# Designed miniproteins, single chains: the designs that were tried, part 62

Each design is a single chain, and the fold is of that chain. pLDDT is the mean over its residues in the fold that is shown.

## One batch from the design tools (miniprotein)

Design m2270
Fold by ESMFold2-Fast:
Structure m2270 (fold): chain A 55 residues (1-55)
Amino acid sequence: SSNQEKLIKENEESAKALEEYLKENPDMPEVMKTLLKLVIGSTRTVTEIIRRRME
């Protein structure tokens, strides 16, 4: 559905923004980098689940 397509795009954009933020902030504490990587991974996993639901 169009709502699922919008959610996929928004999640992909959010993951990209977080990846760029992580790249731009190399002095970030290691624990925070790990947490952001987990959030990025979770966001991508949710996006994949939504895509598979649309099949």
Scores: mean pLDDT 82

Design m2271
Fold by ESMFold2-Fast:
Structure m2271 (fold): chain A 70 residues (1-70)
Amino acid sequence: MTAMDYYLEGVRLKNEGKYDEAIESYNKAIELKPDFAEAYYNRGNAYKDKGNYDEAIEDYNKAIELKPDF
């Protein structure tokens, strides 16, 4: 399993409303690729959808730090 495989699984799980499982998949993607801006951004979206706004803001800030033109 590559970082991209875990990222795509996270996107699928989030679309199914399985936010906790999506976050776990994004965590694995980030562990394999710590500079994966898109994984941070989408994990932030999953946190926001759960109402975890502080965690969402931290992930969005990290995504922008890694990819300022995002």
Scores: mean pLDDT 86

Design m2272
Fold by ESMFold2-Fast:
Structure m2272 (fold): chain A 94 residues (1-94)
Amino acid sequence: MEEIEKLLEEAEKLIEEAERLIEEAKKEKDKEKKKELLEEARKLLEEAEKLLREAEELLKKLENPEQSLINRLIALKLRLIGLRFEIELLEKKL
């Protein structure tokens, strides 16, 4: 359980940082700087996805996984998908 919570916490931190970069990119007028921010956000989401995958694998090995951890994993996965979609939309406007 503790290892899973740590992975989810680290993934959430990366997702929050990516979200900040995406919001900064929305306000950026320079095309090259905007591309750099979106690329950095993409890399953070890729790292977060890896951590979420590791957390999911550990949860599957538990006989009675805590529902709050399952819910947190699902919420973070959905947030990550949404942010990736937002990056794609912003890149299409470049």
Scores: mean pLDDT 86

Design m2273
Fold by ESMFold2-Fast:
Structure m2273 (fold): chain A 97 residues (1-97)
Amino acid sequence: ADEKAIKLVEEASKSTDPDKAVALLEEATSLIPDVTDQESLKKIVEISISMLSSPDPRVQMAALRLATEAIDQLPEEEQKKELPRLVAAAILAAAER
């Protein structure tokens, strides 16, 4: 699950098609409960946060959902580090709309 989730998020980040990016992010989100490696979760969070800069609001929403689910799977100490980053990125994305 870990490798597949990372590949889906990486493919989504490289996609120029918003519909394809959303579908890949939604599939990755469905795999998050089965992702057990903290470094894999942190990588998924990093890529998802970077995708909040997408000009497409559907991609932004799918990336926000994925990042939130991945952070929720992290231990509480890692959640405290990652949540402020997600909130800051989401505020910046909202300011562009």
Scores: mean pLDDT 80

Design m2274
Fold by ESMFold2-Fast:
Structure m2274 (fold): chain A 69 residues (1-69)
Amino acid sequence: MVSEEELRRELLLSMMLMMLGLAKKYSEDEEAIKRLERLVEEMERRLEGDLEEVERLFEEAKRIFRESL
């Protein structure tokens, strides 16, 4: 069975991928889309690392996503 921590990491990555997909469809801010792409890459690289860092990347992505729309 997957741990709560592992499930949280996967859910955060999945939500970031959804946000990136929505930004690509609906946002006119190409720079924000590129920032979200970079954050997704960083999240994928650090997914198994420090949970606090993973959560910080997600919070930054949420901020950029909200500002892009």
Scores: mean pLDDT 83

Design m2275
Fold by ESMFold2-Fast:
Structure m2275 (fold): chain A 60 residues (1-60)
Amino acid sequence: MTTLVLTFKSEEEAKKLAEILKELDPSLEIKVEGNVVTITSSLPIEKLIGLVLRAIGDLL
């Protein structure tokens, strides 16, 4: 099990990232608390980082 915690400048950025991640992989457990996104998954850390980088790219 892998857990990744990401902190953003705004709650809006955190919510957008969470939405994109859910679309990319619905199996991800995503919790948003203000500007903090907590992702829990059975995926290896390398794959989880890849999904996060893809989602950040979609925000740019």
Scores: mean pLDDT 81

Design m2276
Fold by ESMFold2-Fast:
Structure m2276 (fold): chain A 90 residues (1-90)
Amino acid sequence: SDKSKEQLEEQKKRLEETIELLEKVDPLDPELAAFLAELSRVLLELGKREEARKYAEEALEILEKLKPKISELQYNHLKDIIEENLKSLE
């Protein structure tokens, strides 16, 4: 990976803390779906494939619940990011 393992572990911790705060404030926030997708990507770079899949699937679940509340452009953009992460896990 282009980042050191130490930098990826720090990014993981920061993302986990941010996600926990967002879940308490608004569990149906497009930003939450985006941060879960980013966490999944960091986990892929760390080789934690099972955790990466779990968070990508969680991001997709939140995104599907958000579909009637967000623009089609925003939905498609987030879906493409999440599905690219899931494809990397095939």
Scores: mean pLDDT 84

Design m2277
Fold by ESMFold2-Fast:
Structure m2277 (fold): chain A 85 residues (1-85)
Amino acid sequence: DLKELIDKLSEEEKEEIKDEVLANIKKKFNPDEETVKKIEELLDTILNTDTGAEAGKKAVELGLSKELTDEIMIEFVEEVSKKVK
């Protein structure tokens, strides 16, 4: 359960994951500054929400594409897996 893994992370580990995911997405997609802000807001929502429904709602509200959202989630899961022992 991804939520249980996220709940094991320290605040410092959450910030490291956010920074690494954002760096990887910037390298792959070269998003503009507005898209970068949207990605940061989505990552904050994923890390700090009590339900996946809020994260999904935020992605739609921000107008992020399905392809970009899926890649963000893939990168996020990879970085979470690296931090959880």
Scores: mean pLDDT 78

Design m2278
Fold by ESMFold2-Fast:
Structure m2278 (fold): chain A 67 residues (1-67)
Amino acid sequence: ATAEEIAELIVETTGLSREKALEIAEAALKRGPEQASDYIGVTLLLRYGVSPEKASEVGRRVYEMLK
């Protein structure tokens, strides 16, 4: 998956701006596929105050996209 595809998922699920979502997606992908989903989920939950349900859903979908 591309950073743009992951950013779109973040925007649709959480309502964060596209700029913030793209920054998160790019940072996650630099960490490699295995860590990208965990990084996104944790970042959304802890830094952006996204609910555990939404953060978990985004992380799960990113994991499936990167398999």
Scores: mean pLDDT 82

Design m2279
Fold by ESMFold2-Fast:
Structure m2279 (fold): chain A 81 residues (1-81)
Amino acid sequence: MAAREAALRARAERLRREAEEAVYVRNTLPYPEGLRVLEEVERLLAEAERAIAAGRLAEAEALLAEAERLVAEALERPLER
């Protein structure tokens, strides 16, 4: 189980970096919408880490999948106009 916890935590850390890259480096969303998406991803990642700490690994996987969806949407979303 420790290896699965480590993998889920590594996945969460990777998602944080991807979300930051989408907002700050690639600027795929206009401010402040990009920051709002980043904040929502951070909230989901915090919930996932709580689920991992509680041993609810399946719940953590679902939360990380939702965070991945938001990051993917942010990367693909065109700027307004």
Scores: mean pLDDT 72

Design m2280
Fold by ESMFold2-Fast:
Structure m2280 (fold): chain A 57 residues (1-57)
Amino acid sequence: AGLEAASRETGLSREAIRRMAEAVAAGDEKRLRELAEEYGISVETARGAGLLALLLD
């Protein structure tokens, strides 16, 4: 499952990765920025984590 692999690679929780993947899939840049701020990471890291989860599903 892509969420498990992305969580392992990034150290972020599966729930965090799932939210980021949903924002990336929806093209919701505002939501992705909000999630990056909430989890204390860069928007680039949040986008990468979401993309990794989507690619590994």
Scores: mean pLDDT 79

Design m2281
Fold by ESMFold2-Fast:
Structure m2281 (fold): chain A 55 residues (1-55)
Amino acid sequence: MNDELLEQVRQMLEEAKRNPEMRGLLMHNVDLIIKGASVVDPELARRIQEIVDEI
């Protein structure tokens, strides 16, 4: 699950690079994932945030 979620986030970020018009929506979805993960697995949320910050 955790590895799959990280891969999904990476795929969403690659999609945002290919479709700049969707970037806002994709970034919003990633933010919701981070907020959800931060309650259950703070380390996973940190890893996702690092990936987002590298955009």
Scores: mean pLDDT 75

Design m2282
Fold by ESMFold2-Fast:
Structure m2282 (fold): chain A 81 residues (1-81)
Amino acid sequence: DTPAEVEMARRIGELHREALPHLSDELAEKVQDIMLYLYLSGDVARARELLDALMATASPEEQAIMREVFDRVVAVYRELA
């Protein structure tokens, strides 16, 4: 990994630590799995589809948190690619 990739992974981790405690443990775990999929695959479109499916079962407040975290992670990821 490049120094930039290492730093961005740390920033993504901080975003998760700030946002995921506001979700249920089950939703937080599934969001982390989707973000790991994004990190390993680079498939932003597929990761978005997985997140959209998960959000259909979440409250509006949880949906807002999940969308914000995902958008910030995607922005960081796209800057690296």
Scores: mean pLDDT 76

Design m2283
Fold by ESMFold2-Fast:
Structure m2283 (fold): chain A 73 residues (1-73)
Amino acid sequence: MSREKRLIKQVNLAAELALKLGESEKTVEEDKKRALELIKKGSSVDEIIKNLSPTMAATLRFVLGAEEVQERL
């Protein structure tokens, strides 16, 4: 539950960044749907990223790095 909510927030933030970078709303919406399906299946972050468009994959990696409390912090 908590982990799933966090991933959904991160995907939504990544989508906002992708839109700001000029990605189309349709591509972002499709990627969000795909990410949500994978999150519901309990897929790893790596599996989610692998199934997204290059722009969404890049923005999600950035969001994860920025929001994550470093490996040991």
Scores: mean pLDDT 76

Design m2284
Fold by ESMFold2-Fast:
Structure m2284 (fold): chain A 56 residues (1-56)
Amino acid sequence: STAAVYAEAVAAERARLAGDHAAYLAHARRMAALIEASPDKAAAVAAGTAGFAAAR
């Protein structure tokens, strides 16, 4: 779902900002898998982009 992509993107960016590279890669891989499984890849990519931007 787009909500799951958003959540993984937020978690990935927060991990990156904290310097936790292992957590960043784990969340980024889950996000990529969710995007690939999505019937609407454009909406899934947009959700990921929004999640990265929201991680402040």
Scores: mean pLDDT 86

Design m2286
Fold by ESMFold2-Fast:
Structure m2286 (fold): chain A 68 residues (1-68)
Amino acid sequence: GPAAALEAALAYLQSVPGATAERVGDDTIRVTFEDNPTLITGTTLRVIGDFPGFEVKIEGNTITLTLR
C-alpha cells in the first residue's frame, strides 16, 4: 500500500552515501545531497525507475518525492 511504498523509498534513500533523506509529510520525502551532480542525477534516475507512483521534483541539490 502507499505507506509500504513510502517506507521502502525512504529506506533506500537513507542508504545512499552522501544523501540525507527525511519524511517531510505523510506522502512526501525530501532528499538533500552534497554538491555532487552525478550522485543527484543517478539517484533521481534510480528513483524514477524503481519507485513508480512517486512524483519527483529536482531543486538544486534537493529532490522531493511525493506519492501520487
Scores: mean pLDDT 81

Design m2287
Fold by ESMFold2-Fast:
Structure m2287 (fold): chain A 82 residues (1-82)
Amino acid sequence: ASPLEREALLLEAEGTMYYMAAYVFKDDPEKALEYLELAKKYFEEAAKLYEEAGDEESAKIAREKLKELEKKIEEVKKKIEE
């Protein structure tokens, strides 16, 4: 694995940790939203690094996770804005 792929893996791991934190705080929508937005940032950076490394498969998976995160963020925002 290249240094870029290794960095992308670390960013993906951090994003996953923030996603888990959002689940732990699911009963606190504002806190959950903060963690989901952090997870999104890390997955965005990971996807870019995978693309730069030429790892199309890992980039695709990271982008699919981003789409799922965006849906979760929209759900949580609706709970806060009501």
Scores: mean pLDDT 85

Design m2288
Fold by ESMFold2-Fast:
Structure m2288 (fold): chain A 76 residues (1-76)
Amino acid sequence: MEEELKEAEEKAEELKERLISMGVPEELAEKIRELVIEAARALLEGDLEKAEELAKEAEKLLEKARPILEKAYAAA
């Protein structure tokens, strides 16, 4: 349980660092990281419905970051 959560935390931190390096604000990247970790925790608790909802919210925040990511790719 704790070991699986640690792996999720490490992957979420790596994602956060990548988003920040591409110009996503640290606050938005941190929010996405938190939602990913919360989703992993819900999965470990057996709450699949909550885990899916939290993962969907993380996806929505990534979609909101899309204009920033596109701007970074366009070097604009």
Scores: mean pLDDT 77

Design m2289
Fold by ESMFold2-Fast:
Structure m2289 (fold): chain A 72 residues (1-72)
Amino acid sequence: TSKELVEEVTKEAVEKVTKYFEENPDASLEELIEKAYEISEELGKERNLSEVDIAEVFAAAVEEAKRLLEAR
């Protein structure tokens, strides 16, 4: 898998998690982690990413979820 594709999928996953948080501002960290996993798995499988690349996308989405919660 190209690093450019992983970066593109990561950006899309982060954007979807951010949008979910904006629509659900009372969401817990656990809920956001679960949502990040669902989004990363769906996008990663659609783009034929390896399990390792999907895990990288998921880690980045979780890190963004933590940043969003810390900023409020």
Scores: mean pLDDT 82

Design m2290
Fold by ESMFold2-Fast:
Structure m2290 (fold): chain A 88 residues (1-88)
Amino acid sequence: MKIKIVVVSRDPETLEKVREIAKKYLKNIKVLEDTPNRLVIEGESDKTLAEIAKEILKEVPLGFVITPDNTLFLFDREYVEEGVKLLK
């Protein structure tokens, strides 16, 4: 299954941990974007995005969303809390 992982974080160590875990579970990896605060990786996996998300979340405390197009979005939890406050 072809999947995409998008991670946005202020912490470069968080981005590196996501990259390490992605390399363990993905084959034929393509790095589409690699900036200090954003990483976009595309690859193929026999694992579901939910299983991959579970493994990433064991190592780093991120918020996440899985979309119907097999994209996993990962982001700092602090951004979710601020966004929720703006909607109220």
Scores: mean pLDDT 75

Design m2291
Fold by ESMFold2-Fast:
Structure m2291 (fold): chain A 80 residues (1-80)
Amino acid sequence: SIEELKKEATEKIEETLKKIEEAIKKSKDEEVIKKLETFKEYLEKLKEQIKKEKDLEKLKELVDILEIVIEKINELIENE
């Protein structure tokens, strides 16, 4: 359902935002911190788009984008 997808996507975003905050606190690399802050802003915007989306196919596209972004964030954090 649309509601279930929104809930799952929102929970994944919240978990990833927590990982970003922890990575920022631990990092000494200013370029990494800047990139993480940019991803944080992007995820907050994506969360609002997901919450407002009423079309199931468009919601699925936003979830696919979310998965790609989470992978990029994890790669950035792992390269410390």
Scores: mean pLDDT 86

Design m2292
Fold by ESMFold2-Fast:
Structure m2292 (fold): chain A 62 residues (1-62)
Amino acid sequence: MLTFTFEVDGVKVTGTLVGTDLTIEAEKPLSQEQKNAAFRKAVGLVLDAIVAALARAALAAG
């Protein structure tokens, strides 16, 4: 499980990834544009976290 927070147009958004299910929860209602931006940011953060975890695993495996 991965939980992370970020902002879209000043609105705080929390993303939670369980397996393949990505859930987005915002502190305020989002427009369709903001929802699209939030999902793009959430996917980017998940990819960055996976890359960072793989890099740490490679370094720890020495």
Scores: mean pLDDT 78

Design m2293
Fold by ESMFold2-Fast:
Structure m2293 (fold): chain A 66 residues (1-66)
Amino acid sequence: ARFRVRFIGDVTRGIGTVLRLIGDPDVTVERVGSDEYLVTYTGSEAQAAALEAELRADPNLEVERV
């Protein structure tokens, strides 16, 4: 699964969510703009859905599935 993530609120709090993902071997995070990242997840579909829900629950992030 792939997600486009943009920081729209408190960047410090939003970064905390993204930083938790960087340590996951199934997650690739690519910076595509100053406040925009492309998150690629290669694990299970159920875990990808849980990741999408976690990203969408953060009010400091704008999340789009691509």
Scores: mean pLDDT 73

Design m2294
Fold by ESMFold2-Fast:
Structure m2294 (fold): chain A 66 residues (1-66)
Amino acid sequence: MEEEIKELEEKIKEEPNNAKIWTLLGQRYLQAGKLEEALAYVKKALALDPNNTEAKTLLSIIEEQL
């Protein structure tokens, strides 16, 4: 899990406009119980792709936990 987050963080440096990578980071931080970080990544994904269904789903889950 930690390795997956680091790999995604490296990928986002190369592809900062790839909403899918931001969404995956949000999902990994949510699974780690890091709600504030997960929220930030999901909001970034939605700023890049407001129709991203996965990011919308994660946003709802995070908001229910806050």
Scores: mean pLDDT 80

Design m2295
Fold by ESMFold2-Fast:
Structure m2295 (fold): chain A 96 residues (1-96)
Amino acid sequence: SFVYAMAAEIYRARGEVELAILSAEQALKLKETPFALATLARAYLDAGDYEGAIEYAEKAPDSARALRIIGEAYEAQGDYEKAQEYYQKAQELAAS
């Protein structure tokens, strides 16, 4: 539900990484939406789990938010070429 996704955002803002992941997983379990997928992907990104972040964000390819998360995960891994590619895709979707 949106309540768990909102809780994940609050925990993320507070640096409570493990609680953010738990809340995001509950949001996804209740309903798989692009927003819930992006929320969980961001929680994994904040935890330093870049592979997990990419895995969940790739499930929401039409979400500018999810594409930006993939870009951030590649940038954190030093893959600046892929990061730029995904940031460009995210901007294109956001401009549409």
Scores: mean pLDDT 85

Design m2296
Fold by ESMFold2-Fast:
Structure m2296 (fold): chain A 88 residues (1-88)
Amino acid sequence: AAEEAAREAREGALAAGEADLAGDAAGAAGGAIRAIGAALHAALGSGGEEGARLAAEAAEEAAAEAVSEMGRLAGEGGAAAARGGAEA
């Protein structure tokens, strides 16, 4: 029935929209994790307790910034992405 096809299309569109937004958020989170990991690896490679403390401080700052950016994506960025997708 046409109604059943329309319902399936709507469910598919909602799932695709959620997956796209989750993909963007996962990409941003993955980037932040990689940057933190690279900074930690560099500090550990430089050796010593001092390097480890500096890396921990840098990682904490980067994590706070990533959380702030993810919050922005959930609010303003998510709305902008939805508008962009609707225009495409």
Scores: mean pLDDT 58

Design m2297
Fold by ESMFold2-Fast:
Structure m2297 (fold): chain A 68 residues (1-68)
Amino acid sequence: AKVTLTVLNDETVRLESSEDITEIELKNGKVIKTNAKTVTFPLEELPVKVVINGKVIDITKEAEIVRE
């Protein structure tokens, strides 16, 4: 799956995937269960890993990082 992390401003980031994200691990160690292609986070709760179709994707290595 294609994963993009967009820094929207000084306070928020948007995570987008071509396929449904089933789990998100944040920088602070919190794990969120979901079923969405798009999720928005505060900058202090940055996503570091996601699970898409049973595969773990490292956001810091595999995601495209974009600034708006």
Scores: mean pLDDT 78

Design m2298
Fold by ESMFold2-Fast:
Structure m2298 (fold): chain A 65 residues (1-65)
Amino acid sequence: SAAVEEEIKRMMMERAGADEALADRVVALLRQGRGDAAGTLLILEAGASPEVAEEIVRRGLELLR
């Protein structure tokens, strides 16, 4: 749902340092089931720690798939 998507985007922006454009790209990857690609994108472009990226990917796959 749109509400779930906005919640996970907010989580990425607050905890991973992602901007809105990066959060949108990560959500698209998570909706496709591409968790590894989503996590890599958060680490490389937002500077998220591996632990934070893993938590966000896990929650995103739970809520968006």
Scores: mean pLDDT 83

Design m2299
Fold by ESMFold2-Fast:
Structure m2299 (fold): chain A 57 residues (1-57)
Amino acid sequence: GGFAEAAARAAEAAAKAEGAQERGKSWLDMTRQAMPEGSDDELNAAAVQGLLLAGAG
């Protein structure tokens, strides 16, 4: 994607992270299963990205 698309995606990620924080908790559990050696920060980033992609429908 282009720069504008990246910016829009970043804004959407922030909004979803704020509103869907509780849902992200469950997604974090799945992400940890995929990244057992990942740091909490990495797990949070991956979980948010996964929710972002899954929510894009």
Scores: mean pLDDT 60

Design m2300
Fold by ESMFold2-Fast:
Structure m2300 (fold): chain A 70 residues (1-70)
Amino acid sequence: MKEEAEKHLARGDELLSQGRYEEAAKHYQRAIELDPNNAEAYLGLARAYSHIGDLKKAGEYAQKAIELRA
């Protein structure tokens, strides 16, 4: 459900702002599971993986976010 996905997106953003990148990634991933077309959740996941240092995953999720917003 999109409402539930948005709650996980918001929690991911909160955790990302706190530097809790692995926990943020988990919530963004849950948001994607609930709403697979949520470009903001893919962008959040890309940012979380960039901070973790997984630049390959960060690039893959950033590309997916761009595709969904095009």
Scores: mean pLDDT 83

Design m2301
Fold by ESMFold2-Fast:
Parts: C-alpha cells; structure tokens; sequence
Structure m2301 (fold): chain A 61 residues (1-61)
C-alpha cells in the first residue's frame, strides 16, 4: 500500500541517519512493516505522521 511504501522510505532514512548496518536495518524494517500491516489505515496514518514530525525535529537539533 502507499502507506507502507511511505513508512518504508521514512524508516530507511532514519536507519541511514542513525548509521545502522544494512542487514540489521533490513530486519528492523521488515519487522516494523509487518507490525504496521496489522494496524488500521487510520492508525497507520497517525503513526507515520508522528514519525515524520519526530524525524524533522531530530534533524533540526
């Protein structure tokens, strides 16, 4: 889904910024995307928006 693609891109950016090793990052991303798929669309949207806001604040500091 579009929401899962958005979450994937966001998490990849966070992993890159945090300098997480690629194999570890992939496992964490797969686990998170699996969890995200169990949530309703509304819950997914709220979670993604919160993560976007957090990422922007972390980048600014």
Amino acid sequence: SSLQEEAKKLLEEIAKLAKIPPEVAKKLLDEFLAYLATLSEEQQKKLIEGMRELLEKLKAE
Scores: mean pLDDT 79

Design m2303
Fold by ESMFold2-Fast:
Structure m2303 (fold): chain A 66 residues (1-66)
Amino acid sequence: MEKLEKLKKELEEVKKEIKELEEKWPEVSEEDRLKLVQRLTALKLREIGLEIEIELLEEQAKKAEE
């Protein structure tokens, strides 16, 4: 289950970074906003990928408990 733990840690880090970037909106210049959007988009795509992988591993564990 080390792989699942690593993925969950990465997901939490990604979610935290997304939240921090979203909270920066009021303080960023227009040029910095474009950079923020680019980073935010990349992070959200990573979040989706991590959630899918975690869900697949968790589904496998849940079926073993039936």
Scores: mean pLDDT 77

Design m2304
Fold by ESMFold2-Fast:
Structure m2304 (fold): chain A 89 residues (1-89)
Amino acid sequence: MTPVQKRMLELFDVDGDGKVDEEELAKVRKFVTGGDGIELTPEDPIFQLFDVDKDGKVNEEDIKKIIEFLESENPSEELLEYFSKLLGV
């Protein structure tokens, strides 16, 4: 696991089991999109972490890409660089 994947797991592993699943990411997506009354803008680093396709929206396809990235033994260099810049690792 890369340092970037480890840092993302630390952010998204809500139950502390060392794994991130679609249910956990769906909860974080609801938080990011203002479901809990928190207003995150597209300029917010946390919003940008979820906006993997850079369309200004967080949707189910972004969640799938994040899970695939975290579960990959060989994540793409483009995604590694993108998340590394946002996470500061």
Scores: mean pLDDT 69

Design m2305
Fold by ESMFold2-Fast:
Structure m2305 (fold): chain A 105 residues (1-105)
Amino acid sequence: GPSLTLSWTVTGVDLAAEPTFVSWWRQRPGEPRELVAMLARVDGVETRFYAPRVAGRFTISYDAAAQTAYLDMRDLEPEDTAVYYAEARVGLRTTWGPGTEVVVE
């Protein structure tokens, strides 16, 4: 299927600080918001989580110097049609990005 990269320029938190958590969520029409992917950096250790439906197809990353969070989506399926939201949490501060509509035909 097609590929797409979502990007979010993060403000209000410093992605170079720790602990850092970046997560991507999606909301399908009529469904609750669900966690798609999470990247955690704690004490110099980086860990990733992927929901089973996207594991092997999606890759989460961020660029601390550019203050940008990414979701690389490969082999997109019609079921991936949703509004995608990003969240960054650094220490006790949390910020959310705007929703991005993704439509897969």
Scores: mean pLDDT 87

Design m2306
Fold by ESMFold2-Fast:
Structure m2306 (fold): chain A 106 residues (1-106)
Amino acid sequence: KKEEAEKLLQKGREAFEKGDYETAISYYEKAIELDPRNPEAWLLLGEAYEKLGDIEKAVEAYQRAVFVDPYNPEALERLADAYEKLGKTDLARFYRQKAEEIRKIL
């Protein structure tokens, strides 16, 4: 499963690099079906949704990345930035502070 998921993530990244964000999302979703506990797959999915302007779906993907790895400062920072784009300043501040605290410990 993991090797197949990694191959799908690679195909998704290739599509993303070419600007084909919808194809990238399709590959990332398939990779997540095979390995839902890989936070990188959720981060890549969120980034692709941001490129399409679907910030709400990007937030959902970043929330899943944080759920999988709650001590991942990159996932928390991406989630905070996405909340800020939606005008949810209180949530953005909360997750940004959480990322800062984790970076101080690591």
Scores: mean pLDDT 87

